Designed miniproteins, single chains, continued (3). Designs and how they scored, part 50

Each design is a single chain, and the fold is of that chain. pLDDT is the mean over its residues in the fold that is shown.

## One batch from the design tools (miniprotein)

Design m9716
Fold by ESMFold2-Fast:
Structure m9716 (fold): chain A 87 residues (1-87)
Amino acid sequence: SLAAAEAGLRAAIADTSTVVGATLRELLERRGLTPAELIAELRRRLAELEEEIERLEKLPESDSEAVARLVGLELERTVLEELLETI
């Protein structure tokens, strides 16, 4: 749930001994975001990636530009999914 993800992100931020916790705290401070706002932004981006991936998957494999974009978007989706699962 979003509440569980927020709790996980807060716990990670509170652990300043980890590189991940320190980096997340710096990102929130620099962007003026709350943990809830960061999670909402990441989920919004994930939804946008899913929509674009579904659109590109309908194009022929012979479209080399579409294939290259699809690979890039799938990589970004994997990174965002792993990040959201970690927090």
Scores: mean pLDDT 70

Design m9717
Fold by ESMFold2-Fast:
Structure m9717 (fold): chain A 84 residues (1-84)
Amino acid sequence: SAEEEEFLERLRKEMQEIRDEGLKQGLSLEEIEAKLTQKALEARDAFLRAHPDLSAAEVLALEQRVGEIYEEILEEAKKALEEQ
């Protein structure tokens, strides 16, 4: 849905901001990962609460897409930290 796409685009942007701020502050990978994990869980839970009529298959698909964004941004943080 358009609302799901807007949600995922907003989540990606917010997670990129968490990564960038964490790197700027000199946080460890573990600290950045913890912040990204919290953001992903909070955002997912808020979306699911707003959309109680989603099927189990739609919930699983959303969780997979959130996980893909999470993994991509965490991997980018790992690569950035290789030079620190």
Scores: mean pLDDT 87

Design m9718
Fold by ESMFold2-Fast:
Structure m9718 (fold): chain A 65 residues (1-65)
Amino acid sequence: EAEQLIKMGQALIDQGKTLPPEYSQKVQDYSQQAIDYAQKGDIKKAKEYINKASDTLQDALQASR
């Protein structure tokens, strides 16, 4: 599970690079925190930050319309 959360975080960092700077930084920050928590074994916090990164990515996609 931790490995899967780390992979999700890496994918979100890659997606974040394609966003406007204000969203890009936020997605990358949340994704990095998710990776850090997953590496520490804090699965609940890792999932929380994956959700924050994903929500920010969705907000960016809606704002770009």
Scores: mean pLDDT 79

Design m9719
Fold by ESMFold2-Fast:
Structure m9719 (fold): chain A 79 residues (1-79)
Amino acid sequence: SSLRQQFQRLLNQAVDLMNQGSATVDQVTDWFRHQMARWLSENTGISKEKADSISQQETDLYMLPVALSIKRRKAERER
């Protein structure tokens, strides 16, 4: 589905940004949540409230574990 494709595209961009060190993990996680909510609101016809809810759920379920893993690996590489 288009939602899954957009999610995967944004997740890949977020992982790249975190690995490059261009922004903090927390900044990239917040960016991802906002981008998902915006895309849903603009492209699916759902309410902003529902878009925010879905984006938060996707971020918490899929993005945060990846972000925490990257943060840990970065700390290990700096030793």
Scores: mean pLDDT 79

Design m9720
Fold by ESMFold2-Fast:
Structure m9720 (fold): chain A 100 residues (1-100)
Amino acid sequence: TPREVVLGTLRRIIARVREAQAEHPDNAVIQRTLAELERILAELEAGRISPEQAFDRALDVLQRGLDEAEAAGDIRTVILLGSLETSLVMTRWVLEREEK
């Protein structure tokens, strides 16, 4: 189902951000991004938001993190969050194409 695909995608994204947070525990952008994505996942799991709302909110979180990392000159975080944003956008594109 679309909900199961969104849950799986968010869990994979969160796992990658968590790995980065473990390697860079003092990185405030990574810490905030992880916390916000975990809240979105919890709301989706509880049925408080739709899969579409979860995608929109997760994209906003990643885009904000990208902007903050770029402003800080943190190229490693820019590359990480950019890759995760691409993965989320591609998942959304696949789901939209399966709506027949």
Scores: mean pLDDT 85

Design m9721
Fold by ESMFold2-Fast:
Structure m9721 (fold): chain A 109 residues (1-109)
Amino acid sequence: VDELAEIIKEIVDGDLKKAQELAKTAIDALEKAKKIAEENGLSDAAAKLDAAIEALKSALEAKDVEGMARAVAEGMVILQDLAESLSGEVKERVEEELAKIGGKINELL
C-alpha cells in the first residue's frame, strides 16, 4: 500500500482536481465491486470495500490530496486481493473495475 500510495501521490503531484477525479473514479469502482461481493456472499470483502469507500469519501470531503492518494491505493489493493480470490466471469468483473482506476491514473499522467 505505502509504495502504491507514493506512486499515486507523485502522479497527482499535489493537484486537488486530479486527486478528486481519481478518488471519484475509485469510489464508483469500489461501489460496483462491493455489489459483486454482496451478490456472491463475500461478506468480509464487502465490509473491507465499504470501509475503503468511506475513507475515500472522507478524504474527498476534506480535500486531502495525500489522504485521497492513500485511500485509492488501499482500495486498489482490496480489489486485487478480491480478484485473486475469485474465478471466471465474477473475477473478470472485479478486474474490470480495478482497470478503470488504472485507466484514470494513466489519463492523469
Scores: mean pLDDT 85

Design m9722
Fold by ESMFold2-Fast:
Structure m9722 (fold): chain A 61 residues (1-61)
Amino acid sequence: MNKIEEIEKLYHEAIDEVRKRFSGEEAERLIDKVERIATQGIIDGLSVEEIKKRLEELLKE
């Protein structure tokens, strides 16, 4: 499995978690942030572990 596939899995898991815990505009706002973290992480060449950590921190708030 390549790095992009692992990041896509983290992205989908984060989106699922947001949809389970939040609704309406708050869910949409958090989904937008998840997309930005994953996209920017790929562009900047961040590790899967660093992207996972950033997504986990986002979902604490």
Scores: mean pLDDT 80

Design m9723
Fold by ESMFold2-Fast:
Structure m9723 (fold): chain A 97 residues (1-97)
Amino acid sequence: SKELEEKIKNMNQKEKNEILIELTKQIVDAGRTLLRGENPEEARKKLEEIERILKIFGESDPMVLNNLALLYMVLGDEEKYKEILEKIRKLAEEERG
């Protein structure tokens, strides 16, 4: 949503990090729900909303990329998972140069 995009844009890095840590917990919880076969449609919808939020934060943030990797692993999307791992590798090399 546009309101969520504006809210995220106005956040400082501390606020962003706190939300990204909370999103990690939500991805893990939704993944466990999917593995147990409990409300799988609701768990998938939750993961899709988290993916949308993470993309608004932007893939230049290592915490965003780590959360996207975890999310795609949980969804079983091997192609997107590998794409995010390559982005993490490149970002880590840029921080060391």
Scores: mean pLDDT 83

Design m9724
Fold by ESMFold2-Fast:
Structure m9724 (fold): chain A 63 residues (1-63)
Amino acid sequence: ADPKKVKEAAKEAIEKIDSIENPSREQIKEVINEAAKKAGASPKDVSKEMRKLELERFEKLLK
């Protein structure tokens, strides 16, 4: 898969999940699966990129 598309899919998934009040585990899985399908990537690749983006966000807050 294109790394740039995976990163964009991860950003879209985070934004969509953030828009849901108290998202269930199943809703989170559905959002990640849909984003992965649109990017031509695996859900695992999208979830890894999401974790990386969240870690970068936390590190920025700790400065």
Scores: mean pLDDT 77

Design m9725
Fold by ESMFold2-Fast:
Structure m9725 (fold): chain A 105 residues (1-105)
Amino acid sequence: VSQQFQRTVQASQQNPQGSQRINQTVNQTVDAIRNGDVDRGVQLADEVQRQTYDLTGDRSTAQNVLAGLGVEAARSGQVDTARRIRSRVPDPSLRQVVDSAIQAS
């Protein structure tokens, strides 16, 4: 129970249009990944990270979403996309999560 968590929840509720935009960009990113469009998938993943940071003000949340898209790329068999997304994740523990997903695919 942290006050920081409560503020993040309130920020998300104050910007429902931002949440809708993130959801749309995530869906476009997943579609690009599944279609094997490496450059577009990476570009859209970067956009999701920026939109998440703009909405939440939390770099950890933004990096977690980016790493999750790298995992989705690996699970979809799009290893090159997963590796490029992984290279854009600054957190070493989140990079390890993407690396593990690549090895499992």
Scores: mean pLDDT 78

Design m9726
Fold by ESMFold2-Fast:
Structure m9726 (fold): chain A 83 residues (1-83)
Amino acid sequence: KPSEEELEREVKEAMVLITVGVLNLISDEKLAASSIDELESMISLLDKALAMAKELGMDESAAELEAARARVQAILEKKKAEA
């Protein structure tokens, strides 16, 4: 029913916004200090948050998550090339 659907939507929206907020506080230096396994786990979590943002029509949050994913991916690629 609408009240239950509304609550579920609000919870998912809050999870997306929290994910975006936390990632915007992580510096590239901190990401560079993370292990390859940690960076791959971050990519997995970002992919899940991005899928949720797109399902909810949160286009601005989806764009920020895509930018964060590209940032983590670039650092991961650099670490793999140096390994």
Scores: mean pLDDT 80

Design m9727
Fold by ESMFold2-Fast:
Structure m9727 (fold): chain A 63 residues (1-63)
Amino acid sequence: MKVEEDIQKLESRHKELTAEARKLAEEYKKNPKDKEIFDKLSAVTKRLYEVSKEINELKKKLE
C-alpha cells in the first residue's frame, strides 16, 4: 500500500517539523531580537503548511 506508506512518511516529516518549530520558538525566547531565528521559524511554519497540503491530497486519492 504505497500511498499509505507515503502518507506515513509525510506525517513523520510533519512531526519532525513541529518539533523543529517548537525548538526554534524556545530559541527565539532566548534571543527575541534575532531575525535569523525568526526567519527559520517562519520557514518551518510554511513547510508545515505545505506538508499538510500534500497529506490531504494523498488522502483524497484513498477515497
Scores: mean pLDDT 80

Design m9728
Fold by ESMFold2-Fast:
Parts: C-alpha cells; sequence; structure tokens
Structure m9728 (fold): chain A 90 residues (1-90)
C-alpha cells in the first residue's frame, strides 16, 4: 500500500514535468501534481490540497530552493505518501 501510493504520486509528478517540458517545478505546480495523485487515491480536493501544501512546505524548508527538481519533488511525494498511508490504514 505505502509503496503503491508513493509510486502513483511520483508517476504523476514525472508526468507533469514531462508535459510541461521542465526539469524543475514551482511549488504551485508541484502542489497541483500532488493533488491530482491524491485525488486518484480517493482523497477529497480539500484534504489532498492540505496534505500537498504541507509536504511541499516541508520540502522547501529543507532544500531552501524556489523550484524543486525531480529528486526534491520525490522527497515531497514521500512525505505526502506517508501522510496518506496513515489516514488510509486506520
Amino acid sequence: MLEEIYRLIVERVEKAMKELNVKELTPEQLIDALVEALREVGLSEETARKIAQEAVDIAKQITGKDKLNLKEARFAARIAAEKVYEILKK
């Protein structure tokens, strides 16, 4: 379950980067990609945006960067996946 959620989120992030033809996402673009993935897992828009915002804020705080590359975006995806897994396993 956790690995499947993480893989789904990463796939959506990689798809967003490919479709936008960019190597780095803005925080807003990353939040949108995470929200899309979390809604596919079955979360509401409101809950998905809250988790996505929190995960991206943590990633920005740790990296100190205005734009996040794939490695940094995967870190945000991991945070989001862990939060979703804790909600779903209850």
Scores: mean pLDDT 82

Design m9729
Fold by ESMFold2-Fast:
Formats: sequence, C-alpha cells, structure tokens
Structure m9729 (fold): chain A 90 residues (1-90)
Amino acid sequence: ALSPEAKEGLLLEMEATMLLMQATIEKKLPEPDLEEIIRLLREARRKLEEALEKYDKADQSNPVVAANKRAAEQMLEALEREIEELEREL
C-alpha cells in the first residue's frame, strides 16, 4: 500500500498536470494570453516541487514512488526551461 506521503505526492502531480492542460488550452486560443500561460506554468512548477518534497519523505524502495519521482523531476526540468523562454518574451 502507498504511504500518505506518496499519495499526497501523486495528488500534487495530478494538480500540476491539470494546470499544464489549462496552459495548453490557453496556447491554442487565437489570441493566447502569455501572462496567463506563464502564471499557470509557475503554479504547475510549485505543485511539482511540493510533489517531490512528498516523494522524498516516502519509501524510496517503492517502484511507484521511484518512477513518479523521476517523472516529476523530468517534468520540472522541462517546465523550468519553458517558463524561462516565455519570460524572455514579456
């Protein structure tokens, strides 16, 4: 069974994914709001950072924890690069 910390990490990852989906919808609009896109991506970054803190407190030998921690780290790195690129256009 997953620990409470692992479950909290997964919930935070889901929240980050929903924010990324909202940012994707904004990007597809005829007149995309760059400031709103950046706001959504920054909120997703915060949620991923919180998810990683929860995974660090969880059982690292659990393959679900290990896999999701790695996925969250990769998503965070990609997201930070996207935020920096978009911020240069403001």
Scores: mean pLDDT 89

Design m9730
Fold by ESMFold2-Fast:
Structure m9730 (fold): chain A 68 residues (1-68)
Amino acid sequence: SDEERVQAVRAASRLIEHAEARGVDWMDPRVQRALQEALRVFLADLRAGVPFEEALARALEVFEALLA
């Protein structure tokens, strides 16, 4: 839905802000993969009825784990 797309864009923006604050190298392919997988987890949680901030928190955990 259009609302789902808007929430996905908001989550992507928050993930990008987090990544920038941590000083990631945007040319590192691991960063692109981590962002994509974090967004997939976010969308799955959103579709399951998980609140935005809780879904985003799990997505951030996935993003961090993939960059470790």
Scores: mean pLDDT 86

Design m9731
Fold by ESMFold2-Fast:
Structure m9731 (fold): chain A 100 residues (1-100)
Amino acid sequence: SDKEKKLVQLEFRFLALITEAYLALKQQGKLTPEAQKRLDNINKLILQAVKAFEQGDKQKAIELLNQAEKEFSELANEYGLPDIAEQFRDLVEEYKRLIE
């Protein structure tokens, strides 16, 4: 369905934004072991949210998406990535609307 295609596209866009944050931090010389672990944890939260939704646990998916957004916003505020953080928030909101 068109909805399922949109969800798959959002999954790839989440991974692309996380990769963009990784590359931005690397270019700025700010890619510390802490920053790498935080980006890895955000990626894991997104993958867990997708899996929860696929298993029919919509509430768990929403909780994990909200946690990923919070952690990404905190990282972005500390490392100066506000434009990427806003894009990430918009993807979270679109994904939540599609699964609600």
Scores: mean pLDDT 88

Design m9732
Fold by ESMFold2-Fast:
Structure m9732 (fold): chain A 82 residues (1-82)
Amino acid sequence: MKFILNLDDGKQVEVEADDIEEAVKNVVDVLKKEYPNLSNDQAKDLENFLIDLFKENKVKVGDEITLDLSEFYDNALGFLDL
């Protein structure tokens, strides 16, 4: 499966994976690289959020999915500045 990540700065990153667990890990690795202040606990919360999101959207092998990371940041990490 293929994920297209739209970062908050307008940068686009492609992530490929054979399963949901690998896809979640690869997405979180990109987010840790682009947002270096992301803690391990925040990364785990983000992994859980992504797993639930992918299950809800019934993601299949061969699907191409576009993820808006500004929306992810607001939903999973938007409380960091509170």
Scores: mean pLDDT 66

Design m9733
Fold by ESMFold2-Fast:
Structure m9733 (fold): chain A 101 residues (1-101)
Amino acid sequence: SMHEELEKLIKEAEEAIKKGDLEKAKEIFEKIVELISEHSITEEQAKEILEVADKLPLSSEEISRLVAAVLVATTAYSLGLETVSEMTSEVTGERLRELLE
């Protein structure tokens, strides 16, 4: 399950941070960002990911990419969608409706 893989990666990143291995933690974190860019996640999972991010020396670009991925992935979950590609279609539809109102 994607959610099981995500939970495992979050725990591995937290363990690497506790050990002071920030390079390993960052590598695991990049895998987390890649995984959530394609899948929906819960708000609880999003909070755990953001707590890990706060402990890492991330660039402004990396932070922006993470925030965008989290917003998209949690929105997909709130709509009952499994993938980000499905969410893109829904968000586009809502945006068009707003512009036509």
Scores: mean pLDDT 75

Design m9734
Fold by ESMFold2-Fast:
Structure m9734 (fold): chain A 61 residues (1-61)
Amino acid sequence: AKRLPSKEQIQAFLDGLKDSLATFQPSLSDEQIDERAYQMMRSYFRDDPETVALIDEVMAA
């Protein structure tokens, strides 16, 4: 069944994206990595507004 991810799962996905960005684009600042990971995550889940709302909450904390 398709179940909404938890905030912990969203944080894990964001951390994974940040690690990948830091590995493949080490010239990016922490701020640029955070923004890119956030935008990539929102784009990936763009058709799921409930998941996007959870991503926004995690990034706002």
Scores: mean pLDDT 77

Design m9735
Fold by ESMFold2-Fast:
Structure m9735 (fold): chain A 83 residues (1-83)
Amino acid sequence: MKVEVLVFTAPWSPAGRVLAGLVKKLAESRGIKAREVDINSELAKKLGITTIPTVVVLVDGEVFAKLVQPSAEELEEAIEAAE
């Protein structure tokens, strides 16, 4: 089972920067792949992401959870549930 966390944000977003930092730290502690994705990307469009920051948790390439502007607690719970 492969878990991946995507943070949809923009370079100008302070909230997106903070959330991306939290996601990277949590993913590193769990050995999970995490990356930032620009809100104007084709991937954001395909997944219907219209708000930033948004976190998508993928399990084996499929959407497990989509979290709009999550708290640190909501983020941790979603990642733990995906494992």
Scores: mean pLDDT 81

Design m9736
Fold by ESMFold2-Fast:
Structure m9736 (fold): chain A 60 residues (1-60)
Amino acid sequence: MDEARRELQEGADLARQNLDEGIAHLQKLAERYRKLGSESEEAQRAADLFETAAQDFAAL
């Protein structure tokens, strides 16, 4: 989770500077962790977190 938390923060910082790029970055992170989620419940939870963050920024 520490690495995923760092990547979430980086994605959020990108979204503050360029909303479209930040959302795209968070969506790519969600996809990457979703693929890992077949091997890890922690990765699946991280993917859900990234998807939620992307949706929240898209709703701004």
Scores: mean pLDDT 77

Design m9737
Fold by ESMFold2-Fast:
Structure m9737 (fold): chain A 96 residues (1-96)
Amino acid sequence: SEDVEAMKKVAELLRSHTDISDEELEEAYEKLINEAKSETERLILEAQIALNEGKLEEAKELVEKLPDEETRKALLESIERAVENAKLTLKKVEEE
């Protein structure tokens, strides 16, 4: 559940801070990825980042690479929760 908890922390951070700056978001992601000590944990974090960016198919593909069925199910449930609770659109403001 530690791997799933890492993913949930990213989702909760973004839900709680709907008006988060790009710097804060990037730093939060870097901390979580740097704390990852296994390929499985890193894949989970990358899937959560893809979720936040609205790349649901990419997130699913990352989850499918996980060897553990229970972890895959938990992550898919987290993906569904993120979609249901709030679709986090890219918060980056592009000005031309």
Scores: mean pLDDT 62

Design m9738
Fold by ESMFold2-Fast:
Formats: sequence, C-alpha cells, structure tokens
Structure m9738 (fold): chain A 84 residues (1-84)
Amino acid sequence: MDPRIEELIEELRRLLIEAGVPESFADSIANTLKELAKEKDELRKEILYGVVVLALGVLKAIGLPQEVADRAYKIVDEIYELSK
C-alpha cells in the first residue's frame, strides 16, 4: 500500500475516534478504505468508495459535527484519487 494512503487512513481513523465514533465502526471504515486502495476493478472500487461515503453520511445524520464530516470526506476523496 502507498505510505501516503496508509497515513491518510490512520488520520481518518483517529479523527473519527476523537469525535466519539466507536472504534469498531472507525475500524470498519478504515478496513473498507484499505480494500479500496488494493482494488484493481474500477466498478468495485467505485462501490467501495460509495460505501464509505454512505457510512460517513450516516454518522453525520446521527450527530457527527459538520467540520469533522467535511474533513473526513476530504480525506476519503484524497485516498480515492491516490488509489487510481
């Protein structure tokens, strides 16, 4: 895995945990992003990206602060771009 992608995944995981997201849920998002980064099929990569975006949307709907959500989306987008 690209060291920059691994760094971004850990940054996102810490951001979510510090914002009060359960570690198990933050780990699930991190693991999905690790799968996305390794994925070679374009359609499956898009589906994995969509799953992470939906998960962040659910967290936002249940009370994740807007500033944390915005930062999380930015990190996910950077991971996706670097994984191309």
Scores: mean pLDDT 86

Design m9739
Fold by ESMFold2-Fast:
Structure m9739 (fold): chain A 100 residues (1-100)
Amino acid sequence: MEEEKKPVKPDETLRAILKEVGITKDEVTISELLLAVERYLFDKKLIDFSKTKPEERIYDVSDTPLAEILGADKVTLEELYQRILEYLKKNNLIDESKIE
């Protein structure tokens, strides 16, 4: 399954996040978007590294545009990926016309 290669046209909120990590192109893949979001969280130091178990690490996004995208102030990495994909589908940001 090539879901991660599907092209995305970011809305204004996603473009703000992409610009923070130096991405200015009009279209990105789902994979590029997810990597950009991880880099954004790393650059903003929003990852709680005090937790020793990766599954216990929570990203506090309350003071970022990601809180609006995710519909939550705190997420795990798994929830981050799931909620971004849900946001993209809900807002019709994935270009399904280029997939055959």
Scores: mean pLDDT 72

Design m9740
Fold by ESMFold2-Fast:
Structure m9740 (fold): chain A 103 residues (1-103)
Amino acid sequence: SKEEIIEEIKKLSKEILKVIEEAIKNGKDLSSDEVLKRIGELIAKIIELVRELNLPPEVEAEVRKLLVEIYRLVAEATPENAKETLERVKKLLKEIIELVEKA
């Protein structure tokens, strides 16, 4: 159902945040191959679920754009801005959830 797909997107979004939080806690660079690979895998799963929702094309395009921005933020992150990157990713994930719930 649509509700089950949205719940799965929420779970994957929480996992993205957990990956970033654990990387920060353990002193790992967010732009490391290990972190980027894991974030990329989670984003790919969200994209597949978003496709299943059959959202209006403009809403799906916006969600995909926000997911690409999340990946870019993590890939461009430095040790100095890691916490700011986490807060920006939280805001973007919240916007994605609001977009899929309203459509």
Scores: mean pLDDT 90

Design m9741
Fold by ESMFold2-Fast:
Structure m9741 (fold): chain A 64 residues (1-64)
Amino acid sequence: MVDRILDELEELGYTFAARLARIRKLGPSQMQQLLEAARNGDGALSQAIAPLAREVVPSERERP
């Protein structure tokens, strides 16, 4: 299920959102919310992904 949701995000042109979801290792429910937001438009997707993106540093991974 998760892989299918990521694939659909990429097919919709939201490659950045799909990559961010992989980095955050989102659960199925969060992935489902991103897919639904993407179908509602980029504004809705931006709002849905903002809490996930705020902790992603471009030059550094969040690892223990």
Scores: mean pLDDT 61

Design m9742
Fold by ESMFold2-Fast:
Structure m9742 (fold): chain A 71 residues (1-71)
Amino acid sequence: SAATRARVRAFIDTVLSTLKSPKTFTEAAIEALVEATAGDLRALLGLLSRLLQLPETHITAAHVERVLAEL
């Protein structure tokens, strides 16, 4: 839902701001995270911790798929 996507985006923005991370997430990456977590912030935090360790600054749906395959 749009509300779930907005909540996921807001959580990602808060985490990135708190950590002062230069990383950006594409809309496709946000959609992939919504689909994988169904808006569960605990599951989202686990995925974000792995995504934030990646060397790339622009996080795409392919990066989300890579991290999911490692679980």
Scores: mean pLDDT 83

Design m9743
Fold by ESMFold2-Fast:
Structure m9743 (fold): chain A 99 residues (1-99)
Amino acid sequence: MKAEIVDPETGEVLMTIEVGDGEVRAVALSPDGKKVAVATSDGKVYLYDAETGELLKEIDLPGPVTAVVWLEDGRLRVATADGREYVFDEDGNLIEERR
């Protein structure tokens, strides 16, 4: 599946990303503009380099991802359909799990 990241002011496509078998549920650009998080219905979050489009990390979660948000300090907050939340550092390492 292909996901396109567009400039919200111009509508121009900034980046096209190919993801696996899951449906894209959420896409979020990091506050520093250097990383993109793509969340899928199969419970995966893919971290890409925003400049090169290189896959930096694949994060596997126990259920479908419903939301992904970058925090101001560069941490990634991910919500799953079972009502859990996960907080990852800027490199995609799990630092907190909430129910």
Scores: mean pLDDT 73

Design m9744
Fold by ESMFold2-Fast:
Structure m9744 (fold): chain A 99 residues (1-99)
Amino acid sequence: NVEEKIEAFVERVRDTQLALALARAPPEEHDAVRALVDALAAALRRVLLEEKLSPKEIEELERAFDMVLQGKKAEDLTPEQLKAVLKFGRLWRRAVENL
């Protein structure tokens, strides 16, 4: 189910971004950070649903997110992997703009 795969992916992105953002934010900003990350996750979900992605494309975005988290450089990626990372970056940028 495409919607189930999108929800699982968005939840994983949300949890990861929340952990990273809270690690960098002072304690007095934690409530604002949680609200912002939740808004970004909701925006990302809408962007992914609008893209009419296949299950395979969602799996490619999941792998792209993993490569970004691992700190992979462009020179270490295959052309297919680089395309997936760039696609994830464009969708993430659209989610941020949708705030």
Scores: mean pLDDT 86

Design m9745
Fold by ESMFold2-Fast:
Structure m9745 (fold): chain A 82 residues (1-82)
Amino acid sequence: SRKEIFVDMHLMSIEAAEIAIERMKEHQGDNPSDKAIAIAEQSLESAEHLLETYKDYFTPEQLKKAEEAVERAKKIVEEMKK
């Protein structure tokens, strides 16, 4: 259904945010710029917002994937900020 497609798109957006943050860390190396950190934090906040907004619409499998993606993204952002 149309609703299922939108839920799938939100999961893909959360997963894409994690991939984008990981790629940014790889490109920035050991001394990420303040601007790169700010962009990564904004991407993480957007992913967390999508997870909170759509968590009740996800299947258990989708919810697990979204939670794991957000957790990985959060750890990467924390590593970039040190």
Scores: mean pLDDT 86

Design m9746
Fold by ESMFold2-Fast:
Structure m9746 (fold): chain A 50 residues (1-50)
Amino acid sequence: SMLEDFREALLRYLADPTDSDALRRLGDIVHRASDAELGEMDRLGVELAR
């Protein structure tokens, strides 16, 4: 699912911010996401960052 793809890419990016593949995946996912999906991804990002 898109949320799982986002979670995996975000966790990879948080572990290694120089991972260009993870950054590219995050950008692609965010670009194609709906407003509702962006809201869920924002929640997940805050949860994983804390």
Scores: mean pLDDT 79

Design m9747
Fold by ESMFold2-Fast:
Structure m9747 (fold): chain A 65 residues (1-65)
Amino acid sequence: PEKLLRAAELAEKAGHEGLAGALRGIAENFEKYGIDGAKYADDLIESAKLGGSEEETKLVEEGVA
């Protein structure tokens, strides 16, 4: 969850409020259900590369690193 929360913070600072909200929601759900947030973060980076902007992809990568 920490990596996803970090990615959300970076997205919010860059003005991507929708992405920040989505990342926070995912982090909360993973804490609740005990899902491996680090593995999901990697899948999110791949998904962002397919459908997100280059800027949004960079923010997710920086937050997850």
Scores: mean pLDDT 67

Design m9748
Fold by ESMFold2-Fast:
Structure m9748 (fold): chain A 61 residues (1-61)
Amino acid sequence: SLEEIKAEADERIDKAKTPEEVHEVMLEAFRRAKEAGLSEEERNELYDHLAKKILEKFPDW
Protein backbone atom coordinates (compact mmCIF):
# COMPACT_ATOMS: atom_id res chain seq x y z
CA SER A 1 0.00 0.00 0.00
CA LEU A 2 0.98 3.66 -0.28
CA GLU A 3 1.23 3.93 3.51
CA GLU A 4 3.56 0.90 3.73
CA ILE A 5 5.83 2.34 1.03
CA LYS A 6 5.91 5.71 2.85
CA ALA A 7 6.74 4.05 6.19
CA GLU A 8 9.59 1.94 4.75
CA ALA A 9 11.01 4.92 2.83
CA ASP A 10 10.89 7.10 5.98
CA GLU A 11 12.85 4.47 7.94
CA ARG A 12 15.49 4.17 5.19
CA ILE A 13 15.84 7.95 4.83
CA ASP A 14 16.34 8.22 8.61
CA LYS A 15 19.30 5.80 8.27
CA ALA A 16 20.76 7.46 5.15
CA LYS A 17 24.09 9.31 5.47
CA THR A 18 24.69 10.54 1.90
CA PRO A 19 22.65 12.06 -0.96
CA GLU A 20 23.39 8.91 -2.97
CA GLU A 21 21.72 6.71 -0.32
CA VAL A 22 18.68 9.02 -0.26
CA HIS A 23 18.46 8.84 -4.07
CA GLU A 24 18.49 5.01 -3.93
CA VAL A 25 15.64 5.03 -1.39
CA MET A 26 13.59 7.31 -3.65
CA LEU A 27 14.17 5.13 -6.73
CA GLU A 28 13.17 1.96 -4.86
CA ALA A 29 10.05 3.59 -3.39
CA PHE A 30 8.81 4.69 -6.84
CA ARG A 31 9.66 1.29 -8.35
CA ARG A 32 7.54 -0.38 -5.62
CA ALA A 33 4.71 2.12 -6.20
CA LYS A 34 4.58 1.28 -9.93
CA GLU A 35 4.74 -2.48 -9.23
CA ALA A 36 1.86 -2.12 -6.75
CA GLY A 37 -0.21 -0.36 -9.43
CA LEU A 38 -0.53 2.95 -7.58
CA SER A 39 -2.23 5.76 -9.50
CA GLU A 40 -0.49 8.90 -10.74
CA GLU A 41 -2.21 10.81 -7.91
CA GLU A 42 -0.88 8.35 -5.30
CA ARG A 43 2.63 8.52 -6.81
CA ASN A 44 2.50 12.34 -6.65
CA GLU A 45 1.47 12.06 -2.98
CA LEU A 46 4.46 9.75 -2.41
CA TYR A 47 6.76 12.29 -4.09
CA ASP A 48 5.49 15.14 -1.88
CA HIS A 49 5.88 12.96 1.23
CA LEU A 50 9.47 11.95 0.39
CA ALA A 51 10.48 15.50 -0.62
CA LYS A 52 9.20 16.87 2.71
CA LYS A 53 10.94 14.11 4.71
CA ILE A 54 14.25 14.67 2.90
CA LEU A 55 14.06 18.45 3.40
CA GLU A 56 13.34 17.99 7.13
CA LYS A 57 16.27 15.59 7.65
CA PHE A 58 18.75 17.26 5.24
CA PRO A 59 17.80 20.97 5.08
CA ASP A 60 21.21 21.87 3.54
CA TRP A 61 20.84 19.45 0.61
Scores: mean pLDDT 80

Design m9749
Fold by ESMFold2-Fast:
Structure m9749 (fold): chain A 118 residues (1-118)
Amino acid sequence: MLVEGATEEALAAARETAAEMQAVHDALDDPAARQARIQDLAGAMTARLAAAGVARATVLALSADGRLIGLYAAGSAEEAVARELELRERYPDAHVLVFAGDAATAAAIQRLLAEAEA
């Protein structure tokens, strides 16, 4: 499912990025290297959405079999993390991924997630 404000181009980019993320997951045994690669792919997609004025960050939820459940645009790191937690509660078996449109937003998301797990 799509949230309001996402375009067909953004949806196509999200689907393509999700397929690449699955390939990366299968190819890399090191969790840190996998996470770094997924962040790079996610950053590229989110940068496109940010350039279009859609989001500062995005949250992508995929079912366990890789189907798109939802794509959510977030105006801030705090909003993105809140949306991730909401989606994990609503869809406990889903793969929920948070993406930043810029380095400052990425750093803020990482800090907030680390604080939430502490």
Scores: mean pLDDT 68

Design m9750
Fold by ESMFold2-Fast:
Structure m9750 (fold): chain A 78 residues (1-78)
Amino acid sequence: MKEELERLKKMIEEQVKKNDYKILYDESAERLFELAKEAGVPDEVIEKLREEYQNSKTEEEKKKILDRMADLIAEAKA
C-alpha cells in the first residue's frame, strides 16, 4: 500500500514535468479513490474529496486533493 502510494505520487510529479499531467491525474485520482475505499476511508469522505477533485480547475489543486487522499489512506492503515 505505502509503496504504491509513493509510486503514484512520483509518477504524477514526473508527468507534470512532461506536460502530460491531465490524463495521468484523472487516472491516478480514480485509483487513489479505489485504494481509499479498500483501506477503510469512509465513503462520505471519499465522495467529498471526489467532488472537490471534479470541481478543481488547476493541476496544483488536483495534486493537493490527491495528496490529502493519500494521507487519509495512510492514516486509515496505521
Scores: mean pLDDT 70

